# Designed miniproteins, single chains, continued (2), part 51

Each design is a single chain, and the fold is of that chain. pLDDT is the mean over its residues in the fold that is shown.

## One batch from the design tools (miniprotein)

Design m5760
Fold by ESMFold2-Fast:
Structure m5760 (fold): chain A 93 residues (1-93)
Amino acid sequence: MQAQIDELQKRLQELQARYRELAAQVNADPDNVALIREAVAVQLEGERIKLQIAELLGTTPSAEERAARDAQLARDRAALEELLEAIKARQRA
């Protein structure tokens, strides 16, 4: 268990460093859909890892709370896909 938590914390730290790099690149090229998609994917993976760490530490939420969080993450992902499609449509116009 501790080895799993250590690996997840290491991965989270790596994702945080990657996000900072991607945020700088997105700031330089805000219409680059590939960079925006990658930055968002890194953020979503980071949130997933935080949930896994909480689960391993025995701080698991109720089934209802977990379902609500999963539903929110799904809505956030859908909203981001809509945003990316809007950017692509603007680039085609």
Scores: mean pLDDT 75

Design m5761
Fold by ESMFold2-Fast:
Structure m5761 (fold): chain A 88 residues (1-88)
Amino acid sequence: MSEFEKEAILKILRLQIEALLKGFPLDVVTAIVDKVSQAVKRALEAGVPKEEILRVLDELIQRIYEAKTVEELMKAVDEAVKRLDELA
């Protein structure tokens, strides 16, 4: 496992923990983690710079921390996924 893979896994785990601590439903959090993990995998396979992927994940974690509703949470996730796909 590379240093980047460790960093990405830890950021995805942190994202999951932040959403759960805010009291978002487990099924919603599971769907988000899956969606983000798949987007990160696509970006990696497309050769997106590792630093850009990590930056998008950091921005997403901050937006999840600030999200007050499931709608805001889903919007943050959708925008992060779109950003990763646009970089791919």
Scores: mean pLDDT 83

Design m5762
Fold by ESMFold2-Fast:
Structure m5762 (fold): chain A 82 residues (1-82)
Amino acid sequence: GKEAAAKTLEKKREELEKKGYLGAASALGGALKAVENSTTDEQAKEALEGKLKEVKEGKAPGLSEEERKLAIKALEEALKAI
């Protein structure tokens, strides 16, 4: 459910922040906020799919290629948790 996705995003954001991947951590923070603002698992899934698409298409500002790959992996794990 969306609660499991939120926990996954929070954990991955903290891990990336500790490693200095601030852009990727920020992107996951935005995704976490979108999931928390969702009222249903379906809305949370749509929000995560939209964020994943933005990152994959290079539309997330300030992400290096490494940070993009890390953000994608974390977003895919969160999406699986829904």
Scores: mean pLDDT 84

Design m5763
Fold by ESMFold2-Fast:
Structure m5763 (fold): chain A 63 residues (1-63)
Amino acid sequence: GPLEKVARAGLAALEAGDVAAGLMAARDMQSLGATEEGKRAIEALRAGDLAAAREAFRRAYQL
């Protein structure tokens, strides 16, 4: 669904080193109802914690 597609795009952005695209995906996840996972991904990306950002996207993908 849309949430799975956005979470997958966020993971792909992180693999490519595209933090700006990762932030966009995290905001889209919040808009689609994964509000906590989206918040965690945004906070992690702003802090440079790519491992925490990946975990937030993976959790949203499994919802």
Scores: mean pLDDT 84

Design m5764
Fold by ESMFold2-Fast:
Structure m5764 (fold): chain A 65 residues (1-65)
Amino acid sequence: MKEKIEELLKEAERLVEEATGQKFDLKSPEDIDRAGMLLATQGKIDEARRLGEIGKEVEKLESEL
């Protein structure tokens, strides 16, 4: 379970790096939400939506712990 959460956080980091060209350390759903808001303000709505989906899955897995 914790390993799955770590995989999702790494997936989110990779997506943000591909979208912005900058590496981010995303360690929580809150960090993912901040990155998603940044992408949305840049008009990258599809990437922001994907980050939101990853963040929700992390929250769901944490609630199952």
Scores: mean pLDDT 78

Design m5765
Fold by ESMFold2-Fast:
Structure m5765 (fold): chain A 62 residues (1-62)
Amino acid sequence: GPKLEEFLKHGEEVGKLQAQAAKKYLGQELKSELKIEGDTLTTTLTIGDETITSTVPLSDVL
């Protein structure tokens, strides 16, 4: 249906952007750290000099 066609087209465009991003970060070290505090999951991603932190309740994942 139309939604499937749009989804596939969007996926192709996202794939191209991901490939470009991967080329930009080529040679950079990617570190992933996971920490559980009570019922909360904290994920820290480090790419070169950039750090991204995401916090999510475990109830939303489990």
Scores: mean pLDDT 63

Design m5766
Fold by ESMFold2-Fast:
Structure m5766 (fold): chain A 73 residues (1-73)
Amino acid sequence: IKEFIEKNKPSEEELKKSDQIDPISNEELTLDTAIKLEKTGKLIHERDFLEILRENNEDIEKAVEKLEELTNA
């Protein structure tokens, strides 16, 4: 979980190009709180990732798939 979060941190450039807001919860995004989704390139808040991860029994692959669906609509 921690390794996944660290691996998927956005760059400062990617954060600046975004709205700096999580499209799911409208929470403000910072370098410390943002996670980049590989398929869509969308940034989400780490808290939303952890919440969905918990709802999917700590299955990172299913949580990411769910987040990609939510951000690709």
Scores: mean pLDDT 75

Design m5767
Fold by ESMFold2-Fast:
Structure m5767 (fold): chain A 85 residues (1-85)
Amino acid sequence: TVENGLLAVKLTAEALGKIDEEAAEKAREILKKAEEVVKAGVDNEEAIKKAEEEFEEKAKYVEEVAEENREEFLEELEKLKKEHE
C-alpha cells in the first residue's frame, strides 16, 4: 500500500475528533486546503506544507492538542491505522 501524506493528515483529524472537536475541525480545514493544492498539481508533501503555512495558527493548535493528549491521541491514531492496513 502506498502511504501518502494526505492520508496521515486525514487520520490525524479523525483521531483528534475523539479528543477535541475544535482541533479536529481545524485539522479538517488544513486537509481540505492540502487537497485543493494537490488538485492544482502540487505533490502531497508540498501541499501539506503549504496548507500548514497558510493555517499556521490552526496547525499549531492541532499540534498542541495532540501533545497535551498524547497518549489518547496516539491510541486513537493507532486504531485508525489498523483499520486502513
Scores: mean pLDDT 75

Design m5768
Fold by ESMFold2-Fast:
Structure m5768 (fold): chain A 68 residues (1-68)
Amino acid sequence: SLEEERKKMINNYKKFLEDFQRLVDSAIANKEDFDTINEKLKELAEKYRDEVPEFAESVLNVIDAAKK
């Protein structure tokens, strides 16, 4: 049903957001350079490619915006 699919999608987004937040916090704490951060973000996007396809596009946009 649509309700079950929606719950799965929300749970996948939550899991993804937790991994993303941990990555960002670690990068800031360790003063990681953009190349290292970019590599880790690409790995995260690849991991969630099927569950959250829109995220891969959003991540690239965030990386591009961060260059400002």
Scores: mean pLDDT 75

Design m5769
Fold by ESMFold2-Fast:
Structure m5769 (fold): chain A 90 residues (1-90)
Amino acid sequence: SLKERLDELEKELNKKMQEVWKLIEAGADPETILKKLEEVKKLAQEGIRVAQQLIEESTDPEERENAQARLRRFQAYKDLAERLIEKIKS
């Protein structure tokens, strides 16, 4: 289901962000950090698409509201990843 896919994507994003923070703390190679951030960005973009589809398909107001909250979280992940990529490349 779309809800199960969103749960999976959110778990993967949390895991990859944890890996990103560990790499930054360890002073890892910038190229390695950038690769992980690009993976986070791609997962966040997929989450945005899936959440938007769930909003469009849902007939229940509460389900739509929950999907919109999840959409905002995936957008925040995308923005965070883009901001970190820019900072590392600069």
Scores: mean pLDDT 87

Design m5770
Fold by ESMFold2-Fast:
Structure m5770 (fold): chain A 61 residues (1-61)
Amino acid sequence: PSPEELELEIQEALARMMAAVLSKEYPKEVVDKAADIALEMVRAGEEVTLEKVKEILEELS
């Protein structure tokens, strides 16, 4: 995959986490930890999907 595709996936994950904060569905600490995990997965060459972000948020909640 191209660097542009990877960056888009990161931006989508971050946008979803920001949406969760705006909806007041998750505490900031949970969102921050989820963002760190998602970014670490991307750095490891793993694909971060919306389902994975939701799973991480639910696991940390």
Scores: mean pLDDT 67

Design m5771
Fold by ESMFold2-Fast:
Structure m5771 (fold): chain A 91 residues (1-91)
Amino acid sequence: MKTTLTFHDESGEALAFGQGHDDVDKAIEFAVKLTEQALAKYDSLIVEISSPSLEVTRRIAEALEAKAKALGYEVEVEIEGGLARITIRPA
């Protein structure tokens, strides 16, 4: 089992990140850190999270939402199946 994170802006710039299941807490930590670093360079981000587990996907999505809101961003979360799409925009 693995979790994949894809970061892109509305213009189509993209990068991908994969993480193992037994590292779910580390996957959350790394996802949050990468999102913070990306937000320092881009004012708007779309983060797509794919995991075989809806619970893992939801936990990562919730962590990213909480962090982005704490940084003063507006966040939209869409979850269907094992996929979550997190849209982060300036407030």
Scores: mean pLDDT 72

Design m5772
Fold by ESMFold2-Fast:
Structure m5772 (fold): chain A 62 residues (1-62)
Amino acid sequence: GPGTTEENAENLTQMLVDDIKKAKSESNRKFLYGQGVLSSGGSTPEMYRKIMAELEKAMKEL
């Protein structure tokens, strides 16, 4: 359902990636990255790795 942990993690990751890419300052990007890390800390190790990889990719898109 719409509240499953995996579905929520994927949706949150996509939204954070989009927000990071649209952020005008490095401080805003770091803040959003940190929010993603904190929100994902309770996920499975596999899901956490996937989320971190997507967030890191977004941070590298300059």
Scores: mean pLDDT 70

Design m5773
Fold by ESMFold2-Fast:
Structure m5773 (fold): chain A 69 residues (1-69)
Amino acid sequence: SEELEKALHTIELLNTITDPVLKRVALHDLRELLSKITDPEEKAQLREAANTIKDPELRAEVLKLIDDA
C-alpha cells in the first residue's frame, strides 16, 4: 500500500536523522501512517524494518508505535 511504502521510507530516514526536532516530526508522521495500516503482514514488514534502526532507544520507540497501532 502507499501508506506502507511511506512508513518504510520514514523508518529508513529515522536511521539517518540526528536532530531531535526532526526525529519528533518523523515519529509523528510515522504514527499517522501506522494508524492507516491494519494488515498484519504489512505490520510484520514494518517491525522487520524497525529492527534495522541502529539507535536502540529509537528502535524501541518505533516498535512500540507499530504495536500500539
Scores: mean pLDDT 82

Design m5774
Fold by ESMFold2-Fast:
Structure m5774 (fold): chain A 96 residues (1-96)
Amino acid sequence: GLGTPSIHDLLDWAKATDGLSLDEVLLLARATEEVVNKVENEIPLSEITDETVRKVVREIVRRMSPELLEKLESRKEPVDPFDLMVRLAKRMVLPG
């Protein structure tokens, strides 16, 4: 099993998504769990790239909250929550 996300992981998400509401941060955390599950079960290891995972992230966030997706895409912050979600998903799916 992938395990349950820790409160510390959620706090790191809140820092990376500064300016978002707590509900929006929690939605992104849940979206990350769905991204990990989808990437692990539906994408061949040879095709797990930052671009491929980022597409999965965007599609899941769009399905859960199209308003949040638009808000995130309109932001010019140095911390991109999609890049963080890609990094975490790859870390949990890829060996080593």
Scores: mean pLDDT 70

Design m5775
Fold by ESMFold2-Fast:
Structure m5775 (fold): chain A 65 residues (1-65)
Amino acid sequence: TVKAIVDDLISKLKDMSEEQAKEALESLKKKFPEEKDLVIEVLDAAEKVHPELKEFVEKLKKELE
């Protein structure tokens, strides 16, 4: 399920580099464009784990609108 993919990705964010996290977030958005709430949940988690991704996360949130 999409939620299982989201939960798995969130659990892995802490072990990812900034570049790996960016690629994972872009991939998730492209693969599940209709699952906006779940994608936003991952984006929020990524910003907490990788504060340096704040601008990237805001860009992706804008693209989901």
Scores: mean pLDDT 80

Design m5776
Fold by ESMFold2-Fast:
Structure m5776 (fold): chain A 109 residues (1-109)
Amino acid sequence: AVKELEELKKQAEEEMTKLISQLPEEVKPLAEKVKKLVLEAIDLGIELAKKKPELSKKVIDMVKDMVDTVVDLLKKASQAENVKEAILLLIGAALIVIGVIIELEQLLK
């Protein structure tokens, strides 16, 4: 579980870094903040898997789903017709990640 989440973190950081490099300059700062939130969520997932191994499958599934969704939204942002559309997609990604962080923090209690 922990090793799988650590590998996921490395893969997510690499993939997001590549996708962010393809975005318009105007939205890169927002995209970098989204990347930091994703990495924070994965770190919370790693902590949860260490403290509550019985939740490992649920945590891995949640984190993978979050990463896949954010990567898809970053790809759509790179294909957006205008900067406003790219910003809205990135805000959507941030909200999804924040939701996952809240759920992971509740599970840590």
Scores: mean pLDDT 89

Design m5777
Fold by ESMFold2-Fast:
Structure m5777 (fold): chain A 63 residues (1-63)
Amino acid sequence: ALEYAEKARELARRGEVEEAAEYLEKAASEVPGVSPESAREGALTGPTGALAAADELIKAAKE
């Protein structure tokens, strides 16, 4: 989960939104209580949305 979320954050910083969305969906599927569909939708709004979704998943995976 953490590795996928961190990779998605890196991809989002580089503007690779579609790849970031794919890794965010994978990260969310491994974190209990997080919706993969919501993570993907956040990423698809653009790089800022992808970064926000990645930060939330990193926080959830660490807790």
Scores: mean pLDDT 76

Design m5778
Fold by ESMFold2-Fast:
Structure m5778 (fold): chain A 83 residues (1-83)
Amino acid sequence: MLDEVIELVEEAIRKAQEGDLEAAIEYAEKALELAEKSDAPLKDQIIEVLRVAIKKAQEGDLESAVKYLETALELAKKAKEIE
């Protein structure tokens, strides 16, 4: 589950950096759904950050969206180390 969340967030960041906000939102929403269904450490923090990233992307704030996606990625990687 965490490996899949990490892969989806990495893909969301890649799409956002390419200017494909629609695809970035889609991948971030998939990561959010998997995080919500997981029992992972830091789950609530990952969910909160992903929701903010999606909101920023929907507002067209690419810089903030990427920043929050990178924060979610760091949290997911840290959660994998704790597990």
Scores: mean pLDDT 84

Design m5779
Fold by ESMFold2-Fast:
Order: structure tokens, then sequence, then C-alpha cells
Structure m5779 (fold): chain A 72 residues (1-72)
């Protein structure tokens, strides 16, 4: 469970990093006047960040449950 929790946290962090890159690229496109494409990239990036945050939360829950079992 701790190993699985750590794997989910790592995956979540990777998704957040990729999402941040998409948001930055989208903002640059919007500055260049390509608002529609830029907005689409920002929305995709935000989606990845949200998904990454959920995976980190799930990973933390698995670690907490494993630690709870060790203390009982």
Amino acid sequence: MIEQGNQLIALGQELIERGRELVEEGRKLMEQGNVTRGTGMVLRGVGLITQGELLIRKGQQLIQEAMQQMQS
C-alpha cells in the first residue's frame, strides 16, 4: 500500500508538471492572438493538474491507511 501510494503521488506530480507546461504554451498562443487554440490548451492543462491533484490525494490516503494498520 505505501509503495502504491508513492507511485500514485509520483504520477500525480508528473501530470501536474505536464499540465503546467500546457497552460504556459496556451498563454503564449493567446498572447500571439490565437485565443481559441490557446484557451483549449489552458483548459487541457488545468484538467491534467486537477487529475494529478486527485491522484496525489488518493496516494496520500493509501499511505495513511497503511500507517493506521501499523499502529493498531
Scores: mean pLDDT 84

Design m5780
Fold by ESMFold2-Fast:
Structure m5780 (fold): chain A 74 residues (1-74)
Amino acid sequence: APSGAELAAMSPAEASALLRSHGVRDADERAAGGLVAAVRQYAPSAEAVARALRLGRGHDSTATGAAIASLAGR
């Protein structure tokens, strides 16, 4: 899984492709852009990103973004 820094550097298109590859539903570029913004704010570790992607499998991009924020201690 990418580090938080790698995810923060992704374009919305790259982030949406990553989310789709991990089985996240509704992974469009706009939703992925919101996740990139959240990662930039919270700076999660690579393990936190990997865990959030596992938890987001079968869920939408909003739930995945909330998991990243939660795993960053927010």
Scores: mean pLDDT 68

Design m5781
Fold by ESMFold2-Fast:
Order: structure tokens, then C-alpha cells, then sequence
Structure m5781 (fold): chain A 71 residues (1-71)
């Protein structure tokens, strides 16, 4: 999977989580996911990350979102 495909998949996942948080009325989760999405995209752009590095950051993003849902 290319870096562009990983970024597209990440954006789709992040937007789905934002939509889910909004539908659930969880404004705190929505705001945190939006912030994390912005941080992820900024890091990818500024550091010229490889596909493997983008994949690792995406896994970390998913783990952090899952932790916030559990708490």
C-alpha cells in the first residue's frame, strides 16, 4: 500500500470516528480525534514519512482512539 493510499485510509477512519463521536454526543472525543487527526497529517507532511512510518502512526492513532472509547 502506498503512502497516499495509507493517508486516504487514515482520513476515512478518522472522519468515521469523528462522525461516530458526534452521533453519540461525545463532544470531548470528537475534539480529541480532530486534534489527533491534525497532528498526524502535520507530522506526515513535515517529516516526509515512509509508508511503514505512516502505517505505524496509524496503528498508534487507532490504539489511542480505542483507549479513549474505553475510558
Amino acid sequence: MSAEELIAQFNSYADSMIDMAEQAGNEKLKAEVEKMKADFLKKVEEENLSAEEIRALFREFVARVEKMIDE
Scores: mean pLDDT 82

Design m5782
Fold by ESMFold2-Fast:
Structure m5782 (fold): chain A 80 residues (1-80)
Amino acid sequence: SEKEELQKEGAKLGEEFLELIYEAEEKGKMTEEMKKLAKEFEELATKFSELYVNDAPVEEVRKILEEMKKKLEELKKMLE
C-alpha cells in the first residue's frame, strides 16, 4: 500500500541521516551549523512519525517526507 511505501521511505531517510551524522563525527565536521540542521531533520522525522501514527492524509505525510529529503541534501552538502 502507499502507506507502507511511505513508511519504508521514511525509514530509509532515517538510516541515511544516521550514516551522515556518523560521517560528520568521523570527519570532525559536527559544527554548530551541522548540529542545527541535524536537529531540524530530527524534528521533521518526529512530525512524520506523528502524522503516520495518526493516519493523516497521504499528501500531508508525503509533504513532510519531501522536507526531510531536502534537509538531508543540505546535510550532505555540509560534508563536501
Scores: mean pLDDT 85

Design m5783
Fold by ESMFold2-Fast:
Structure m5783 (fold): chain A 64 residues (1-64)
Amino acid sequence: MTAEEYFAEVEKRLNLPPGLGKLLADWVERNYSLYEIRRRLPGYVPKELHLDVLAEVEKFRKEN
């Protein structure tokens, strides 16, 4: 599964703002660390979803 396909499904499942799945895919493809992604999340994602989003990034990297 491509990063764009995976994070588009994450966007839908977690009810993230439109375009966040594509943004997450771009960050992952650019090899942003989990720390860099976590630091950026407060501007885009409610605090209660941060751990879920980071877990999805980790899962994608382990499977790909």
Scores: mean pLDDT 83

Design m5784
Fold by ESMFold2-Fast:
Structure m5784 (fold): chain A 58 residues (1-58)
Amino acid sequence: SDEEAQKRLIEELRKLAAESKDDIVRAMLLIMIGVIKASSKPISKEEAERLLKLASSL
């Protein structure tokens, strides 16, 4: 479901932020989490997968 995909995206972004040694990359990941959580609507599964792939390449 879209809500489960969004939850998984947030969990993976938190892991990437915790493991990041680059302050800018960490800040970007935390900002992304904040923006996603500020939305009242869950992002689609496809959008979540696309964002996770992008974040993992930072």
Scores: mean pLDDT 80

Design m5785
Fold by ESMFold2-Fast:
Structure m5785 (fold): chain A 93 residues (1-93)
Amino acid sequence: MEEAIKKFKETIETGDKKALEEGLKLLSKLGNEFSELVKKGILTQEQIKKVYEAWEKGFEEASKFPDEEYYKALAYIGLGFLEGYKEAKKALE
């Protein structure tokens, strides 16, 4: 979780495409974990809704960037999901 957030923040600050690629690989694994928790009924509908709402805010932030800054747009989309999923996982503790 924290490593993925760090990689996306690094992408926004530096424009490093390797940081973006590493962040997206970590996001893919965390997205698969989220999907499995949803399928197993471990996450409540309210928790799932909050993850999607946070992710939607990430897409809204991403829409502010021009095509030349696609790396920032993708990083904000990833951060939106990760912020929502971090809060959902905290509720499971």
Scores: mean pLDDT 81

Design m5786
Fold by ESMFold2-Fast:
Structure m5786 (fold): chain A 117 residues (1-117)
Amino acid sequence: SEELVNNLKKHVESDPNDAMAWYLLGKALEEVGRLDEAKEAFLKALELDPSLPGLEVARGFKELEAGRLDEAEEAFLKALEIDPNSALAWLGLGLIARERGKLDEAEEAFLKALELS
């Protein structure tokens, strides 16, 4: 809910080094379809604590930015194993498929991301 997003934003403003709070903010933003902000929150959580469980989606986007498509795909698939409703993980898989020229696969993944956000 937007109320949960606002409460978590206030928390990370007062405690900006709480990796778990950034992770929970990312999940709350993802549930309300604010995918760009969700990605930034997950990346911040990964920066603060790279060992924190459930940050495979952030790792996927880091690998994707580095051009490591196979590692990015593995991370997004692992994220979906943990949370099959991760709109960001489906978005990431769509971006990988598009980069590989697999346009039908990319479309299916993007549609799943839209349905979940």
Scores: mean pLDDT 88

Design m5787
Fold by ESMFold2-Fast:
Structure m5787 (fold): chain A 93 residues (1-93)
Amino acid sequence: SSEVQQLVDLLTQAADYIEQGDLEKARALIAQARALLAASDLPAEVKALFERALEHLEKALEYKEQGKLLEAEIEIGMALLNVGVAKLLASKL
């Protein structure tokens, strides 16, 4: 559960930095979350949900750099949905 909470915190903070336009801090947190996820012994289903969240945050970064603010917001929403589902699933396993 501590690894799950660390991933939730990192990904939520990364989303906040994308919204604020601090893309360098967002990239650093995404990289940290990727390293933690890769090293984790979490169930495969939970890992898949966090990987989807990471993919959506990376798309959000790309859209934000392009000035596509609505598309970036949609990708942030999709990322946070996957984070929420991962946390819920991990609590039941």
Scores: mean pLDDT 91

Design m5788
Fold by ESMFold2-Fast:
Structure m5788 (fold): chain A 92 residues (1-92)
Amino acid sequence: DAYERARALLAEAVDATVAGDEARVAALLAEAATLAPQLTPAQRAELYLEALRRLRANAAGIAEVTGQDEATVRAALDAQIAKAEAALAAAK
């Protein structure tokens, strides 16, 4: 199932992002992108929103590895989550 494979890849990409492994994030996102044509717009929006919410839960770790302020990371992710929620609503 392309959906479950993409979901697993995005979950691993979130873990790699929190770990600061930029090369692994790029590789996992590239692999997930090959599955995108097999997914509906709603499925892609759902997976993207799930990944963003996982990143938001780990904002402190991302701030630590990127050297950014945690508040800046949270604000950026909250803005992306709002856009992703709107995209999912439009795809339904």
Scores: mean pLDDT 84

Design m5789
Fold by ESMFold2-Fast:
Structure m5789 (fold): chain A 99 residues (1-99)
Amino acid sequence: MKVTMTPKSITVKEGSSVTLTFKVEGEDELLSIEWYKDGKKITEEDTNGRVKLSYDKEKKVGTLNITNLKKEDSGTYTFKAKTSKGWIYSEGTKLTVEE
């Protein structure tokens, strides 16, 4: 099974928005989906609603959308998913937020 994240690297301005997208290719269903920033799990609750997560189960495409970007949002974002056959991992996206 193959996981692709886009973009691979992006630089954006503070106060703007960014969408990171993953796509999973293969027959297995995703049972659990986790997003990570610099190795730490992220959730919508931890960001006071600035981060929104979505997943299209039929297309196996998901997004992480960050609004009102802050310098602290800079980092490496990775995706991890559980299937019936084990865990799959992304290589990640490097996000740089600048003034």
Scores: mean pLDDT 80

Design m5790
Fold by ESMFold2-Fast:
Structure m5790 (fold): chain A 88 residues (1-88)
Amino acid sequence: AAPVMVKVTKTNEEGEVTEQTIPLSSLPKYYQEALEALKAGAKEVELEVEVGGRKLRITAKKVSDTHAEIVVEDLETGKKTVYKIEKL
């Protein structure tokens, strides 16, 4: 079977935008878990993870059946990165 492809649009605190199309399986594990929870009927998922000694708050929100938004906040700096994920 062909892999499920997603378009990922990343916007950092400086307003810099990066766009790529990748297999869904290439997303970080905690992104995949958040998206699976949204697919299972959750409208919003919030979790805290620790990566490299930093605490991150991850908020995933269902925008539509094909679109999700993931906000990653660094709890030490308050910096936010926004990921818009479109299912192809």
Scores: mean pLDDT 80

Design m5791
Fold by ESMFold2-Fast:
Structure m5791 (fold): chain A 78 residues (1-78)
Amino acid sequence: MGKLPALDLEKVREGIEKALEKYPDDPGVYILAADVYETLGDEEKAREYYEKALQLLKGSTSPADQALREWLERRLAE
C-alpha cells in the first residue's frame, strides 16, 4: 500500500464538485464529497453532503442503497 502524504485534496475536492454538478442525483458522489471535505476539516460541508446523500437514498427502494442509507444514518446520528 502506497503512502500518499502529499495528496492534493484540493484537486480531489474540485473534481468531486464537478461530479456533483454533472451527477446531482447520485448519492455516491455526495458520499465521496462528504468524505473529502471531512478529510480537509470542512466538517460542516461534509455533514451537508452526507445529509444530501441520505435524502437521495430515502427515495430509493434498492436493497443495495439500503446498506448505504443505514451506514449514513449511523454516521449522521452521532
Scores: mean pLDDT 73

Design m5792
Fold by ESMFold2-Fast:
Structure m5792 (fold): chain A 88 residues (1-88)
Amino acid sequence: MQLLKDELLGMMDIIFAISESVEEARELIEKLLENIEKMAEQFAKFYGVELTEEDIEEIKKELEEYVNTNLEELIERSKKRRKEAREL
């Protein structure tokens, strides 16, 4: 469960870094969340862990709340880190 959440947060960080606007980032995150059930199934199969429907719903809810609460800050932070990495 936690490892899947960390992977999803990593993908969201990439989305935030490449997004041109808050609206684009939101659209891409919505698409990620729409595919979370399929991704969770593949992840569970690959790592040999069992995820229940309740576990998937909990992850979805936590990610939705995290994004809605911190969206602008997350976008700015990710873009700044990506820019700094390119300059090194």
Scores: mean pLDDT 71

Design m5793
Fold by ESMFold2-Fast:
Structure m5793 (fold): chain A 65 residues (1-65)
Amino acid sequence: QAKIHAEALLKIGELVSQAKAGEISVDEFRARTEELIAQAEKEGLSKEVIDSLQITADSAIETFS
C-alpha cells in the first residue's frame, strides 16, 4: 500500500513536469491525474490517502496558472 501511494505520487510528479514543460495541457493533466487517483482507489488506498493525492493534484494546477 505504501508502494502504491509512492508510485501514485511519482506519476503525479511526472505529469506536473510535463504540464510545466507544455507537453500536456491543464485539461489533460486533470484527466490523467483523475484516472491515476481512480486506479489507486481501486487498488485499495484509504480515503485519507486518496484525498491527499487529490489535494496534491489540485495544488499543482494552481501553480500552472
Scores: mean pLDDT 80

Design m5794
Fold by ESMFold2-Fast:
Parts: C-alpha cells; sequence; structure tokens
Structure m5794 (fold): chain A 126 residues (1-126)
C-alpha cells in the first residue's frame, strides 16, 4: 500500500541519517581529550546504532507508521536526555557547546521525520 511505502521510505531515510550521525559522533569521540565528553559521545553512538538497526528492521517487514513513530519518538527522548545530562553535569567549554548544538540539530531532523510520518498516518486514519 502507499502507507506502507511511505513508512518504509521514511524509516530507510531515518536509518541513513542515523548512520551519518553515528559517524560524526565517532569522529568527535576520536578527537576529544575530555573523558566525560567521550563517555557522552559513546552513549550517543549506541543510541544512533540501536535506533538505526530498529528502523532498518521495521522497513524490511513493512511495519506500520505507528511502529516507526514509536522508534523515532524513543530516539528523540534519548537525544533530550543526553542534552540534559551534558548541560547539567559537564563544565562549559567550546566542545560542550558543539556537542549540544549537534544533538539539537538531530532533534530538529527527527522532528521533521516525525511530522512527515504523522501526516501520512492522518491520511490512512488506521
Amino acid sequence: SKDNWAARRIAREAARFLGLAQREFEKMAKQSKNPEIKKVLEEAIKLEKDAMDRLNELADRQASPEEVLAVLEEYRKGLEKLIKYVKENLPDSPEKKRVISFLQSLIEEVDRLIARLEEYKKLVEK
């Protein structure tokens, strides 16, 4: 169906986006000299990989828009948790600001993906 195609397409696009984000976090982790920032980046890498694997599985089995939304919403909450942790627990630095900015940019992108999927869900109302 068109709904399954749209959900599958969005899940694949999201998984690709998460793979790019994982590579950027890996680059940041290699360049960091701050062990606490490295730990946050390692948690971010795991979050990206887990969400990417789930989205690829959902795309392969033509999962519903609701199942794809649930994974994207869980991923968004994970990003918010990381931002909160960094803001509350790490001293201010240019590196901290870059990490927060990147995490915020990922939230903006996932919000766009969620909005697209919610629009398709409204068309099918199932």
Scores: mean pLDDT 87

